# Designed miniproteins, single chains, continued (5), part 92

Each design is a single chain, and the fold is of that chain. pLDDT is the mean over its residues in the fold that is shown.

## One batch from the design tools (miniprotein)

Design m19185
Fold by ESMFold2-Fast:
Structure m19185 (fold): chain A 73 residues (1-73)
Amino acid sequence: GSMQRELEEKLRERAKALAETAAYILAIGKVIDENPGKLTKEEAQKKVKEIAEELMKKYGEEWIARAEALLKS
């Protein structure tokens, strides 16, 4: 019914936010590991965003599904 669909939509929104946060944290770690030299703030921010977006393209649906499962338990 409509109530169940609304709850599923809100759960998915929360799961998506968690997945995006995880992608961002992993992207930060990757930039630090791959660029041990000093990057400018702007270069570091750009690389983090690009990597986070690539992670969401590759793993986003899986991470959202796993986050939904965890939030339901």
Scores: mean pLDDT 81

Design m19186
Fold by ESMFold2-Fast:
Structure m19186 (fold): chain A 72 residues (1-72)
Amino acid sequence: RLEEAKRELEALVDEAAAALRAAGEEISEEEVERAKERAVGMLERLAEAFGEEAAVAAAERLIAEERALLAA
């Protein structure tokens, strides 16, 4: 569902921030929150344009791809 996809996007942003911090980058909580807001906002706009089901399916695929890249 859309709310679950929003939570997964926020979790992905946290995972990316943790990876960057582990690599020595100084990422602020403000930057993390802005990234989450942008990701969630984009998903909401996609749901408005193409419907919730299509937006969630696209988000799930992108999250899986990004997690694979972070694990590499």
Scores: mean pLDDT 80

Design m19187
Fold by ESMFold2-Fast:
Structure m19187 (fold): chain A 72 residues (1-72)
Amino acid sequence: SQQQKAQQLIDQYRQQAPGLLERARAAGVPVEAVIDETAADAYRRALDVLGLSPEVAQQVADEVRKILEEAA
């Protein structure tokens, strides 16, 4: 289902979030910019790779952003 595919993608980003933020800080990249780029990438992957609807893809992007903001 679209819900299961969305949740799997969200779970992948949740697992990777601490490492992404640590690399951003180590490289001197603004964390906000990494959050924006990661959320946009999540939207594109949900839409183009997984074939999810734009509505579900936006839900994935929003949840990924929230995960990164909470981990930051």
Scores: mean pLDDT 87

Design m19188
Fold by ESMFold2-Fast:
Structure m19188 (fold): chain A 96 residues (1-96)
Amino acid sequence: EEVKEELRKVLEEAARKAEELGYNDEGLEEAKKLIEEGTEEIAKKYKSYELAEKFRELYIKRLDLLKEIKEKGDPELAEKLKEEGEKLTKEIQEIL
């Protein structure tokens, strides 16, 4: 329970940082770093390596999709990636 609460805080901080910077390259990279560093510390503190790794993989994958949408600028690709992002968001919520 406590480990899930700390993982949720990491997600909220990363999402806020990305949104504040308008999902530009800098914001996405900073959000990714927050996820990687935050999940690593939580894994070490609670010995919850498997849970933290799943959370890290899912959220980083979501950030990579957002970056790809911005880089390619293809509306059809953006719509497909949005669906993928929604699926990843649901999986993250199920972990938390």
Scores: mean pLDDT 72

Design m19189
Fold by ESMFold2-Fast:
Structure m19189 (fold): chain A 55 residues (1-55)
Amino acid sequence: SAVRAEAQRVIAEMQAAGLASDTMVQALERMVEVDPDAARITVESMRAYLAKLRA
């Protein structure tokens, strides 16, 4: 799904930035399965945070 692909990209970016824990990754992956709408919002929030860190 689109949400899964976006979550995987954000996870990779968070890991590259040293901001991802195994618990966070597992929680987001589970969220994609059980609540895709919440996962989408979470991914958007993480992307906004990463964008601020790169500015």
Scores: mean pLDDT 82

Design m19190
Fold by ESMFold2-Fast:
Structure m19190 (fold): chain A 94 residues (1-94)
Amino acid sequence: MKAEELKRKAEEKFREAQRALEAGDFEAAVEKAREAAELVVELSKLLDEKERNKITIPFAFLLLAMATDAWLAGDEEAARELAEIALRLLKETE
């Protein structure tokens, strides 16, 4: 799969995750965030370290922001899962 296609699909899944979060569908938000993160990991295999960090680090911080929003909304389980996905992406930058 081409890097540009993987990036586009990851961004689409991330937008779906954010829309689900805004709608209060935390289960769907976690699922779509996980799908987006998997696409980012696949994309990272095609990129050098600097290019990987430019993609993985911003996505991880956006996921941490979503985790904060879920926690403030009272869904501690969704907050934990979103934070774990973000931390996994950050580990991929090492």
Scores: mean pLDDT 82

Design m19191
Fold by ESMFold2-Fast:
Structure m19191 (fold): chain A 80 residues (1-80)
Amino acid sequence: MSSELYAETLARSVKRSIEEFGASPENVGKAVRNGLESMAKLGYDVRLAGELIIREAESVDKEVAREVEREVRRVLEKVE
């Protein structure tokens, strides 16, 4: 699977979790962190993935987007 397709799939999953299930910022943040850490271990581009995921979260819920951004930054600081 390409980095782009994986990122799109994860971003879409985040959006649906918020819209359909009312997922909490903490739970969405943990899922994003786990997904990005898995991508990094497989050698995928986590920076572009993180940017796409943040954008999708911002389109749905700004509070969730803030938590997602924190977790993305945390993963990038560890990997880069």
Scores: mean pLDDT 75

Design m19192
Fold by ESMFold2-Fast:
Structure m19192 (fold): chain A 59 residues (1-59)
Amino acid sequence: MSADARTVGRVAEGEARRAGASEEAARKIGLQVADAVDAGHSAKEVAAIGRAAMEEALA
């Protein structure tokens, strides 16, 4: 994965942990967001993917 994808993924992981996700769920969210960036999704799409994954993890 690219350095940019890794950075965005790490930020998403930290935000998921702050929102109350478990460490394992937060890591999965971070990887999912990083994969979305690496796949060429727009910033809006990446944010939507991260939000959906976070909602699912917190339900």
Scores: mean pLDDT 81

Design m19193
Fold by ESMFold2-Fast:
Structure m19193 (fold): chain A 63 residues (1-63)
Amino acid sequence: SSGKAGNAGAGAYGAGVAGDEAGARHAMELTSKYGSPEAGRAAGEAGLAGDADAAGRWGQLAS
């Protein structure tokens, strides 16, 4: 068990709210349900729409 995928989702959620709420919400759903590298990737992509720096860091923690 690890909270890294959850942190990635939370980080991307914050960044996504700045630019892409739908993407951020979807990333949070994936993180909550799966908690896998795919979730971290989705979270990173959502963050890239609003905050590339945060998304990159969260993505690296998730994968």
Scores: mean pLDDT 54

Design m19194
Fold by ESMFold2-Fast:
Structure m19194 (fold): chain A 80 residues (1-80)
Amino acid sequence: NADFEAEVELALVEIEFAITDLAYRKGRITPEEAIAALERIQARLQKLIDDPNVSPEIKAEAQRLLDEAQRRIEELRKEA
């Protein structure tokens, strides 16, 4: 079930996003390391958006997270 696998991937990406943000805020990683982690998250989200077997609702959530990751990367570049 492509949708179930995509929902699992979205949940994992959301967790990794939250962990990356927490690690940065606690001074455990550099701005450059945080940006690199968010860029990997964006690649995973883009793969879901590009998958023809994934439903539009899941793609919409992936796009929302992709946009949030981009906004966070722009913020981090100003803090570097």
Scores: mean pLDDT 89

Design m19195
Fold by ESMFold2-Fast:
Structure m19195 (fold): chain A 85 residues (1-85)
Amino acid sequence: MSLLEQAYEHYEQGIKILLNGGDPKKAAELFAKAAELFDKIGDTDLAAQLYLVAARLYEELASKGDEEAAKKAEELKKKLEELKK
């Protein structure tokens, strides 16, 4: 399976979770993985967009007391800043 196919599979799984009212933390994890794969392919615009979506989902979870989500949000924000340079 190509990196591009893997990136889209993670993205589609994340979208499906959100559309079906599933676990937003799992969706955030899948979007972050898709973003990493798009970055490896050289699609930095898609990578940045998906890191932003994942970070926002983790921030929402962190606001509800999820300490692990707070850490993940900070890690993804750092990756976003690196992609903007």
Scores: mean pLDDT 84

Design m19196
Fold by ESMFold2-Fast:
Structure m19196 (fold): chain A 71 residues (1-71)
Amino acid sequence: SELPAEVLIQQAAQALGKTFDSNAVNALLEYLSQLPADERGAALERIALGLLLRLPANKTTVTAEDVQALL
């Protein structure tokens, strides 16, 4: 992917209508950095879908614990 991981994370947050706390962002950056660049978009899309299905609609902030459950 030509997009930086931070931009992909920002797009995922916007698509979910949620914010990621700094610990969640750091956990995602660490995870995505271990993957080949061309796999990062698909991995983040899978995680975003998991967050959408797992988290209640009224939960506005995604935490590191929420993210770690999907890694």
Scores: mean pLDDT 84

Design m19197
Fold by ESMFold2-Fast:
Structure m19197 (fold): chain A 77 residues (1-77)
Amino acid sequence: SEFERDISEGVAEINRAVLRKTTSPEDVELIDKMIEAIKNGEWEKAQELKEKLKSHLDPEDVKIVDSLIENILKALE
């Protein structure tokens, strides 16, 4: 529904704002590229970027990345 889409978009934006403060500028660039790849349907690129991020982020930031991905996908439905 429109309401569920709006909530998912809002949660994704909050998660993105948190990651901009908790991660390095290089990680922010990777996050932005991952989001772009997901929105463009570039699945292999998105998976590669997700793997790179999860390999070096702390567990709390990994949870935020997972929430971000989930909410972007929900908003695209």
Scores: mean pLDDT 83

Design m19198
Fold by ESMFold2-Fast:
Structure m19198 (fold): chain A 78 residues (1-78)
Amino acid sequence: SREEVERLVEERAAELQAEFEAAAPSLSDEQRRAALALLYRTSREMARIVEDPSLSAEEAVEEIRRLFRRTREELAAL
């Protein structure tokens, strides 16, 4: 459902924010800028997925899960 998609986005966004806040004191200025840019791009892509009229709720959930997995992997690689 749409409510499930919105809840998933909120939960995953909160998780990424917490991970970033925990890591931020140990990051260089360049790593911090890269992380913020990645989070911004992820936010825009989430909005695109949520607003895509061609995706079912189930398809949107799958795309959001894939996006967050990729974002987490990219953050870990900084």
Scores: mean pLDDT 84

Design m19199
Fold by ESMFold2-Fast:
Structure m19199 (fold): chain A 100 residues (1-100)
Amino acid sequence: APSPEEKLKALLEKLKEALEQAVNNKMKPEELRKKLAEIEKELKQLISELSKEEIIAFLKEYADFAHELLNEKPITDEESFKLVKEFLDSIHNFAEEHLS
C-alpha cells in the first residue's frame, strides 16, 4: 500500500494538473469546483490519518506549494482564482485544527 507521503504527493500532483488545466482555459469554473471538492475530501481524509509530525511536514510543503500557485503562476480568471484560494485556506485551516 502507498505510504501517507506517497498519497500526499499524488494528491498534490492531481491538484497541480487540475490548476494547469484551469490556467490553460481547458476547465470551466464549475468543473474546477467539482475537482477541487474531490481533492479536498481526499486531502482532509488523509490529514485525519496523519501523525502530528506528518501534519507539520505537510504544512511546510503545502505552504511552499500554495505560495507558488498564488504568486508565480497566478490564475487570471477571477472565479477560478477565488475557488483555488478558498480551497487552499480550507485545507490549511483543517490541518491546523488537527495540531491543536
Scores: mean pLDDT 75

Design m19200
Fold by ESMFold2-Fast:
Structure m19200 (fold): chain A 83 residues (1-83)
Amino acid sequence: MSDSQIYNYNQIVSLIDQHSSQYQSQQTDPQQRSQATQIMNDFINITRTFSGDSQRYIYGQMQTMSPQSIVSMMRVRIDGHRR
């Protein structure tokens, strides 16, 4: 990995941590909280495999999205990665 990719990865992880805290405070269903946590962890794990361009694009999108929209986006990308 390049230093730039590691930097982009760390920025994405930091943003996910911030949105995770917001999502957990807004979500009252324990099952949905557990599912969101698993989705976030899976997404963080695959983010290192993305190109620098994809990482920059994702980071830019996440800055404008709600916590719920971010979880939905992560799920779609995880499904694509596993197939």
Scores: mean pLDDT 75

Design m19201
Fold by ESMFold2-Fast:
Structure m19201 (fold): chain A 68 residues (1-68)
Amino acid sequence: SSAAQEQREMAIAHELATMLDNGASKEELEARAAEILAETEDPAMAAAIRRGTDSLLAQLEKREAEAA
């Protein structure tokens, strides 16, 4: 159901955001996203995960730039 899909998307977004907040590298975030994508059969879910991952990577780049 779309409600179950939305909950799964939120859970994935929360996991990846928590990794970022705990100091995960770009490589670690990309590796975890790739693992989740490998088990994701729904193209819409896969697209949502890719968009979320791209957003978090942009946030990581911004944080690293501000620390320099």
Scores: mean pLDDT 81

Design m19202
Fold by ESMFold2-Fast:
Structure m19202 (fold): chain A 60 residues (1-60)
Amino acid sequence: SALSDEVLESAFRREDLDGDGVIERKEFPSEEAFKKHDKDGDGYVSREEFYAVIQPLLGR
């Protein structure tokens, strides 16, 4: 289970270009990519929101 933590953290850090702990719309290449992760529509993607989207894509 340790690999999932490394993959999730690595993926989040890669998208978090500012390193501020949240991913803003400006850090995504497109509105479609941002909308996919920002399920609450609050304008920010937290680690929890990012993990909620990417976890099903990485997991079985």
Scores: mean pLDDT 66

Design m19203
Fold by ESMFold2-Fast:
Structure m19203 (fold): chain A 56 residues (1-56)
Amino acid sequence: GPAADAFRARGDGGGAAVAAEMERAGASQKTAELAGQHVSRGDAAGAAAEARKAGL
């Protein structure tokens, strides 16, 4: 989806993988982007918090 594609376009495989999983689970593009940004910073807990806020 759009968030995962944006991470791939900039060479961020980790952010792309998490954003793709979030979009596949039904998360909004904004939620997927935030989760991907957290993973890009090494913040797995922050990514998990974004998933929980989205009800995933």
Scores: mean pLDDT 83

Design m19204
Fold by ESMFold2-Fast:
Structure m19204 (fold): chain A 60 residues (1-60)
Amino acid sequence: SEKEKKLAELEKEEAAFRERIAARRAALRAAGGSDIDFGVLDVEEAVQNVVFRKLKEKIA
């Protein structure tokens, strides 16, 4: 169904986002980032995860 297709695409986008966050975290570690810098990334990740959840909720 259309809903199933949209959900599958969102799951792919969510997985890609997780990979991008992991890469940014690795780059930050290499640059000698602080706990605060990592905390900012964690907040950004949490906010975007809420967005994905709300989009899935709207489709379902």
Scores: mean pLDDT 84

Design m19205
Fold by ESMFold2-Fast:
Structure m19205 (fold): chain A 86 residues (1-86)
Amino acid sequence: SERERKLEELIARAREFLKSLDINNDGKITVDEMVEYIRSQTGFEVPEEDLRAYAQELIDTLDIDKDGVVTEEELEERVRAHFEAS
């Protein structure tokens, strides 16, 4: 269906985004990788402590297992759950 196609497209885009963050290609996104990505993309003079706090908040939001890392599988599960609940 069109809805399923849009969901799969969104998941694919989210996976591509996470792969951009996953510098060591281990399939997991950590606070350190998120900070490094934000630093590389923004060019803003933001204290590392503030970047780490922001990255931690993002990871905590996406981290279903609360293990301190986000996997592509966890992101996919979050996206699917959101669409199923809607």
Scores: mean pLDDT 66

Design m19206
Fold by ESMFold2-Fast:
Structure m19206 (fold): chain A 68 residues (1-68)
Amino acid sequence: MEPSEEEVAALKAAVHELMLEHPDLDLTKPLSPEQREEVVRLMVERYGIPRERAEAIVEAAESDPPPP
């Protein structure tokens, strides 16, 4: 299922904030459970994305690359 434009923007912003807090974050590796929870938390707090939806989007992003 394709995430909405707002959900994609929220994910990108949350990842950007995670990178600012963890400048040595290696994005070539799967996120740790703690890092994944932090991204979900930021999406919920910053953009009001429902937690269940934020979790699904993060999981999908780790499993499937974004379409071209």
Scores: mean pLDDT 72

Design m19207
Fold by ESMFold2-Fast:
Structure m19207 (fold): chain A 85 residues (1-85)
Amino acid sequence: MEKLREEYKKYREEAEKGDLNALRKFVDIAFKLADELYKQGKYDEAIKVLEEAIEFLRKHRELDPKGTEAAIKTFETYLEEVKKK
């Protein structure tokens, strides 16, 4: 878990600077972090990660419009599933 939280923060900061590779890694790590929190029964934390990731991706769509759109849809679907718990 600590590694995922560290990578989530790192790649988010790098993506904010316009790093496309970091944005793509952020998407992967955000999903893995939310999934791990969900498996641990930390539903509120999983929801927060998914909502933060969706907001971040919406602000940075210009770096990877197609990848960002696909990731947002995936996160929104997962968020609705987590909210049912």
Scores: mean pLDDT 83

Design m19208
Fold by ESMFold2-Fast:
Structure m19208 (fold): chain A 85 residues (1-85)
Amino acid sequence: MVTKTRLTPNVQHLTIRDAPPGTTLVFPSVGAEVTVLDGSGRVTRRQDGPGGEVRIEVSSPGASDLSVTVTTREERDVEWTVETP
């Protein structure tokens, strides 16, 4: 199960349940920092670069719940998508 949420004010938490191995989170926005905590307790942090896209691939060996925190520099809505393998 996936819950998509806007990033207003500046910080938003998202939960993706039963994410399969190889799930990729895509944030095409500029000025966002993304932190992903997977079901094994692994934390991955990424910031947007030139062009504003951030991609985080989850390398868990099985389906896991993901806790995602997205922080933006300014109060704004940020588009994001989930790609499954």
Scores: mean pLDDT 64

Design m19209
Fold by ESMFold2-Fast:
Structure m19209 (fold): chain A 90 residues (1-90)
Amino acid sequence: DEIEVSKKVYEKLLKTIEELIKNGDFEGALALVERIARDLEFRYPEKADEVRSLYEEIKKALENKDYQRAIELAKRLVDLAMEADIEKIK
């Protein structure tokens, strides 16, 4: 099941972001989020503005040491990436 595989991949991706933040590797977390956002802007152009907004909000949350908000926003970004995979199948 293609959807199940995508879901598992994105769940691991979010968990990696959470672990990087918890370990104080904020640069690593931002780099991973930026990579996801860049790829998603290309694959899901209708949501490019939302993706860019989410990336900027995640960056701001990390700068403000609001790690819980950064994780919540990262989850939204990952959810959009999963949605883009589903749209590509159509």
Scores: mean pLDDT 79

Design m19210
Fold by ESMFold2-Fast:
Structure m19210 (fold): chain A 102 residues (1-102)
Amino acid sequence: MGEIKEEDGKVTATFTFEVDGKQYTVKISVETGEGPLEIEVKADRVVDLPDEQRAELLALMRKAYEKARSKGPIKKITIEGDALDPRALGEFLRWLAEEEAA
């Protein structure tokens, strides 16, 4: 379950998921601009997502980045939410390092 919004040089994606009957939301914001890339992560807790939901979150994060990148160079990526899967974050950051090294 993911939603993407495009505004003023910024792409925001919101992912809502459930673990053990509790609902959590993660938001990624990708902003265009010049200068060194900044990455900010804010989460209240850590969760372990099922493989299918982790893949969906990772795909949504990549899609938000790609949409923003199509508009210009990326200046800032903010990942914030009620809970964060460290494996999804690690896989996204690894993928991002490969994209930015181009």
Scores: mean pLDDT 81

Design m19211
Fold by ESMFold2-Fast:
Structure m19211 (fold): chain A 106 residues (1-106)
Amino acid sequence: MLYVDEEGYVLIAGLDENDNVVKLYIAGDPETIVKLYEEFKKKGYKVAGAPLTPEQVEELRRRRLRPGDRIKVKATLYYNGKELEIEGDAVVVLPRPVRGRIEKVE
């Protein structure tokens, strides 16, 4: 199950078998979040996500980022009960807050 809080941007990571980050995306739109999750699953990647911190959200707003822009991020993701520290360049897909909660079950 992928769960996203009501008001926030989400960092979505696609991981390989060794928990290395292959893809990093930032999305605020529930439809795009679901689409990225399904694309990663089709490619055989593990999918992990985390809400951005308020400070990271303010940085996105301050920089006036557009879809396709890259931003350096650092986040702690929870995957199968383990903490994964992720650092890298994330691609902004939809730079707006999530409206409502989204839950996806496999």
Scores: mean pLDDT 65

Design m19212
Fold by ESMFold2-Fast:
Structure m19212 (fold): chain A 67 residues (1-67)
Amino acid sequence: SPLEEAVREAVDAVDKAGGYFSPEALARAVHRRLQAQGIPADFDEVLELVREEIKKRGLEDKVVSNS
């Protein structure tokens, strides 16, 4: 899935950089990229996939509180 691939790539990039995750900000960035590429995507679906990928990688301790 293009959505799942874009989410994995984005989460991997933050992880490799040793960064912290704002799931909503990351989901907004992924959603904008998909829109620019003409790939239809629902923001809430992208956000869910971002949270699932973070959890799957065991990176929940690197999540900052969303405002």
Scores: mean pLDDT 83

Design m19213
Fold by ESMFold2-Fast:
Structure m19213 (fold): chain A 69 residues (1-69)
Amino acid sequence: MTIPISEEQELQLAQFVQDQVKNGRGSVSTDDLARKAAEILGVSVGTVRRPENRRRVVQGVQRGMARMQ
């Protein structure tokens, strides 16, 4: 089942990715993103690693990035 992600959580995901880039990491690994998404969404990393949830998290980052100022 695809986990619901709010606009606030999408912004938190986008902020995490931006902070990792600003801290000189250049990019965020899929594993690092999965761990942070699990923390933000209050679910297990295993739940985030499901293919439908991984796609939704990536979409959430993209939507959050578009909303960030």
Scores: mean pLDDT 79

Design m19214
Fold by ESMFold2-Fast:
Structure m19214 (fold): chain A 77 residues (1-77)
Amino acid sequence: SHHMELAKKLEESAKRAEEFGLYDQAAESYTVAADHYERAGKLEEAAKFYRKASEMYRKSGNQEKADELEKRAKELE
């Protein structure tokens, strides 16, 4: 589906941002990738990338968004 193609591209973009230490940008891209995986019915992948986004927000100092995404990930597992 289109959601799966978008999710994969955003996942790849997020991984590059993470590699370069752009944690806020990586978190945003992982979150959007997770949303697309969720819309595609790939709940395990969605939970994984919501958790990865949560980790990135913790590294960027955004604890509130990190906690929200960790909660969302647990709701999908």
Scores: mean pLDDT 87

Design m19215
Fold by ESMFold2-Fast:
Structure m19215 (fold): chain A 72 residues (1-72)
Amino acid sequence: MEKLIELAKEVAKKSNEKLKEEGIEASVSVVKNSSGKPVVELKAKSEEDAKKANEIAMEIGKEKVEELEKEL
């Protein structure tokens, strides 16, 4: 549980770094949903920026999951 929250925070951090590098006006944060599971929340000025942010977060999330599988 707590390890999943930490993983989500790392995904959000790396996503925000890449968004900043690419000049995309969006941010990614980690929140708990109603069932207590960590989810990433996207905030963007436009739907296009939100889509780009989502694509970046998904790519980083996939890489992070692969690294986690190696640690398991």
Scores: mean pLDDT 75

Design m19216
Fold by ESMFold2-Fast:
Structure m19216 (fold): chain A 65 residues (1-65)
Amino acid sequence: SLEREIIEGMLRMIAWNSGDIADVEVRGKEIFVWVKERTEEAERTLELMRKLAEKEGYSLHVYEL
């Protein structure tokens, strides 16, 4: 689905623009994010990612390294 590819691409791009996010993996309707450090900027990025993911029926899981 083009919609799925767009959402996944946007989430990866948002994550990649944050120096505090180490990796993002998408498996089915679940998104896994690994963070190096939970700075204020990282927390704001994670909140935006969560809102986008939830709007499209994805679940966001956050892990610290």
Scores: mean pLDDT 78

Design m19217
Fold by ESMFold2-Fast:
Structure m19217 (fold): chain A 76 residues (1-76)
Amino acid sequence: DIKPITLDPSKPLSEDERLRLATYLYDAIKEKASPETLQRLIDEVAAAFHRPDLTLEEAIQLAKKAYEELEKRIKE
């Protein structure tokens, strides 16, 4: 069953939604980040995505931070 997914920024993400976002973010950063940066980002992502009250807004902020650190490492 294919349907549009609409995430409310203030609503806690479901386990499936958290897993999808965590996998996508991890795959996006792991290929570009150094082992040191990757370990730190994995720890931060794991901590956030283990929270049953993690909201889309919080997930977006985490993703932005991870991508900014990734770009900083690439830019160096």
Scores: mean pLDDT 64

Design m19218
Fold by ESMFold2-Fast:
Structure m19218 (fold): chain A 83 residues (1-83)
Amino acid sequence: GRAEALAALAELRRLAEERLSGETGRQVLDMVDAIEAALRAGDLARARALAEELRTFIQSRLSGPLGEEMLRAVEALLAALDA
């Protein structure tokens, strides 16, 4: 639900702020902000589409344990949006 989706977004923001730097960190935070804005507007279709774009971005741009941890958080977000 919405509460679980917002919690998953908060975790993604925390990981990006603590573990990412430079342009990649800014791009992830911009995408997280866009997903949060869509959720607050009640646009669940947009929130889901943006979350899927974030998943693709992470898969393409991040590797190793951090990439895996962030993908797990995005999967939790997508599951919450489907609930």
Scores: mean pLDDT 86

Design m19219
Fold by ESMFold2-Fast:
Structure m19219 (fold): chain A 93 residues (1-93)
Amino acid sequence: SVLSPEEALERLEALSLEERKELSQFIRESFTVPPEKQEELENLLKDFEAGKISAVDFLKQLSVLTGGDDSSPEKIQQDAQEILYRFEVYKSL
């Protein structure tokens, strides 16, 4: 494993606005949310792309939209690690 959960969260927090747009596009293409939550997802992604929301708050809200119920610091760090891993795989395609 290349990044610890803590390092993954730090990496997400350090993303440029351009990298945030790339990650948002990956999420649009890869994540499934209920149709009634699609507008909330798009608003969340726009706020993330504009730098209006922290990586922690972004991951907490994304978790809720995908049916998550755990917003502990440990879960957020694990979510950061998983999303960055999946994003790197996506970019390799």
Scores: mean pLDDT 83

Design m19220
Fold by ESMFold2-Fast:
Structure m19220 (fold): chain A 93 residues (1-93)
Amino acid sequence: DLDQFSILSQQTIDQLRQQHDVTISGTAGTRITTSSMQSLRDQALRHARQGRSVGLSLSTMDDAYDTALSQLNQMQRDVGALGPVTTRLIRRN
């Protein structure tokens, strides 16, 4: 849930930041840096906590964030670190 996403996403970003500043290339040529991921995570959490409609912020940014989290999750699987990271806060399912 929200708190779980907050913890897991921060752990994933912190781990990647500690190993190296990371630039992740997503689908359709989207590039995400570790600092951009932190910003997107913080925005997603603020929107969720404020009870804002995801529609107010839906854009290529949401797709980029989903792609970044998917890439982070895959990277963590490859190194056996944290396992899956949830994307539940970025969009309505």
Scores: mean pLDDT 48

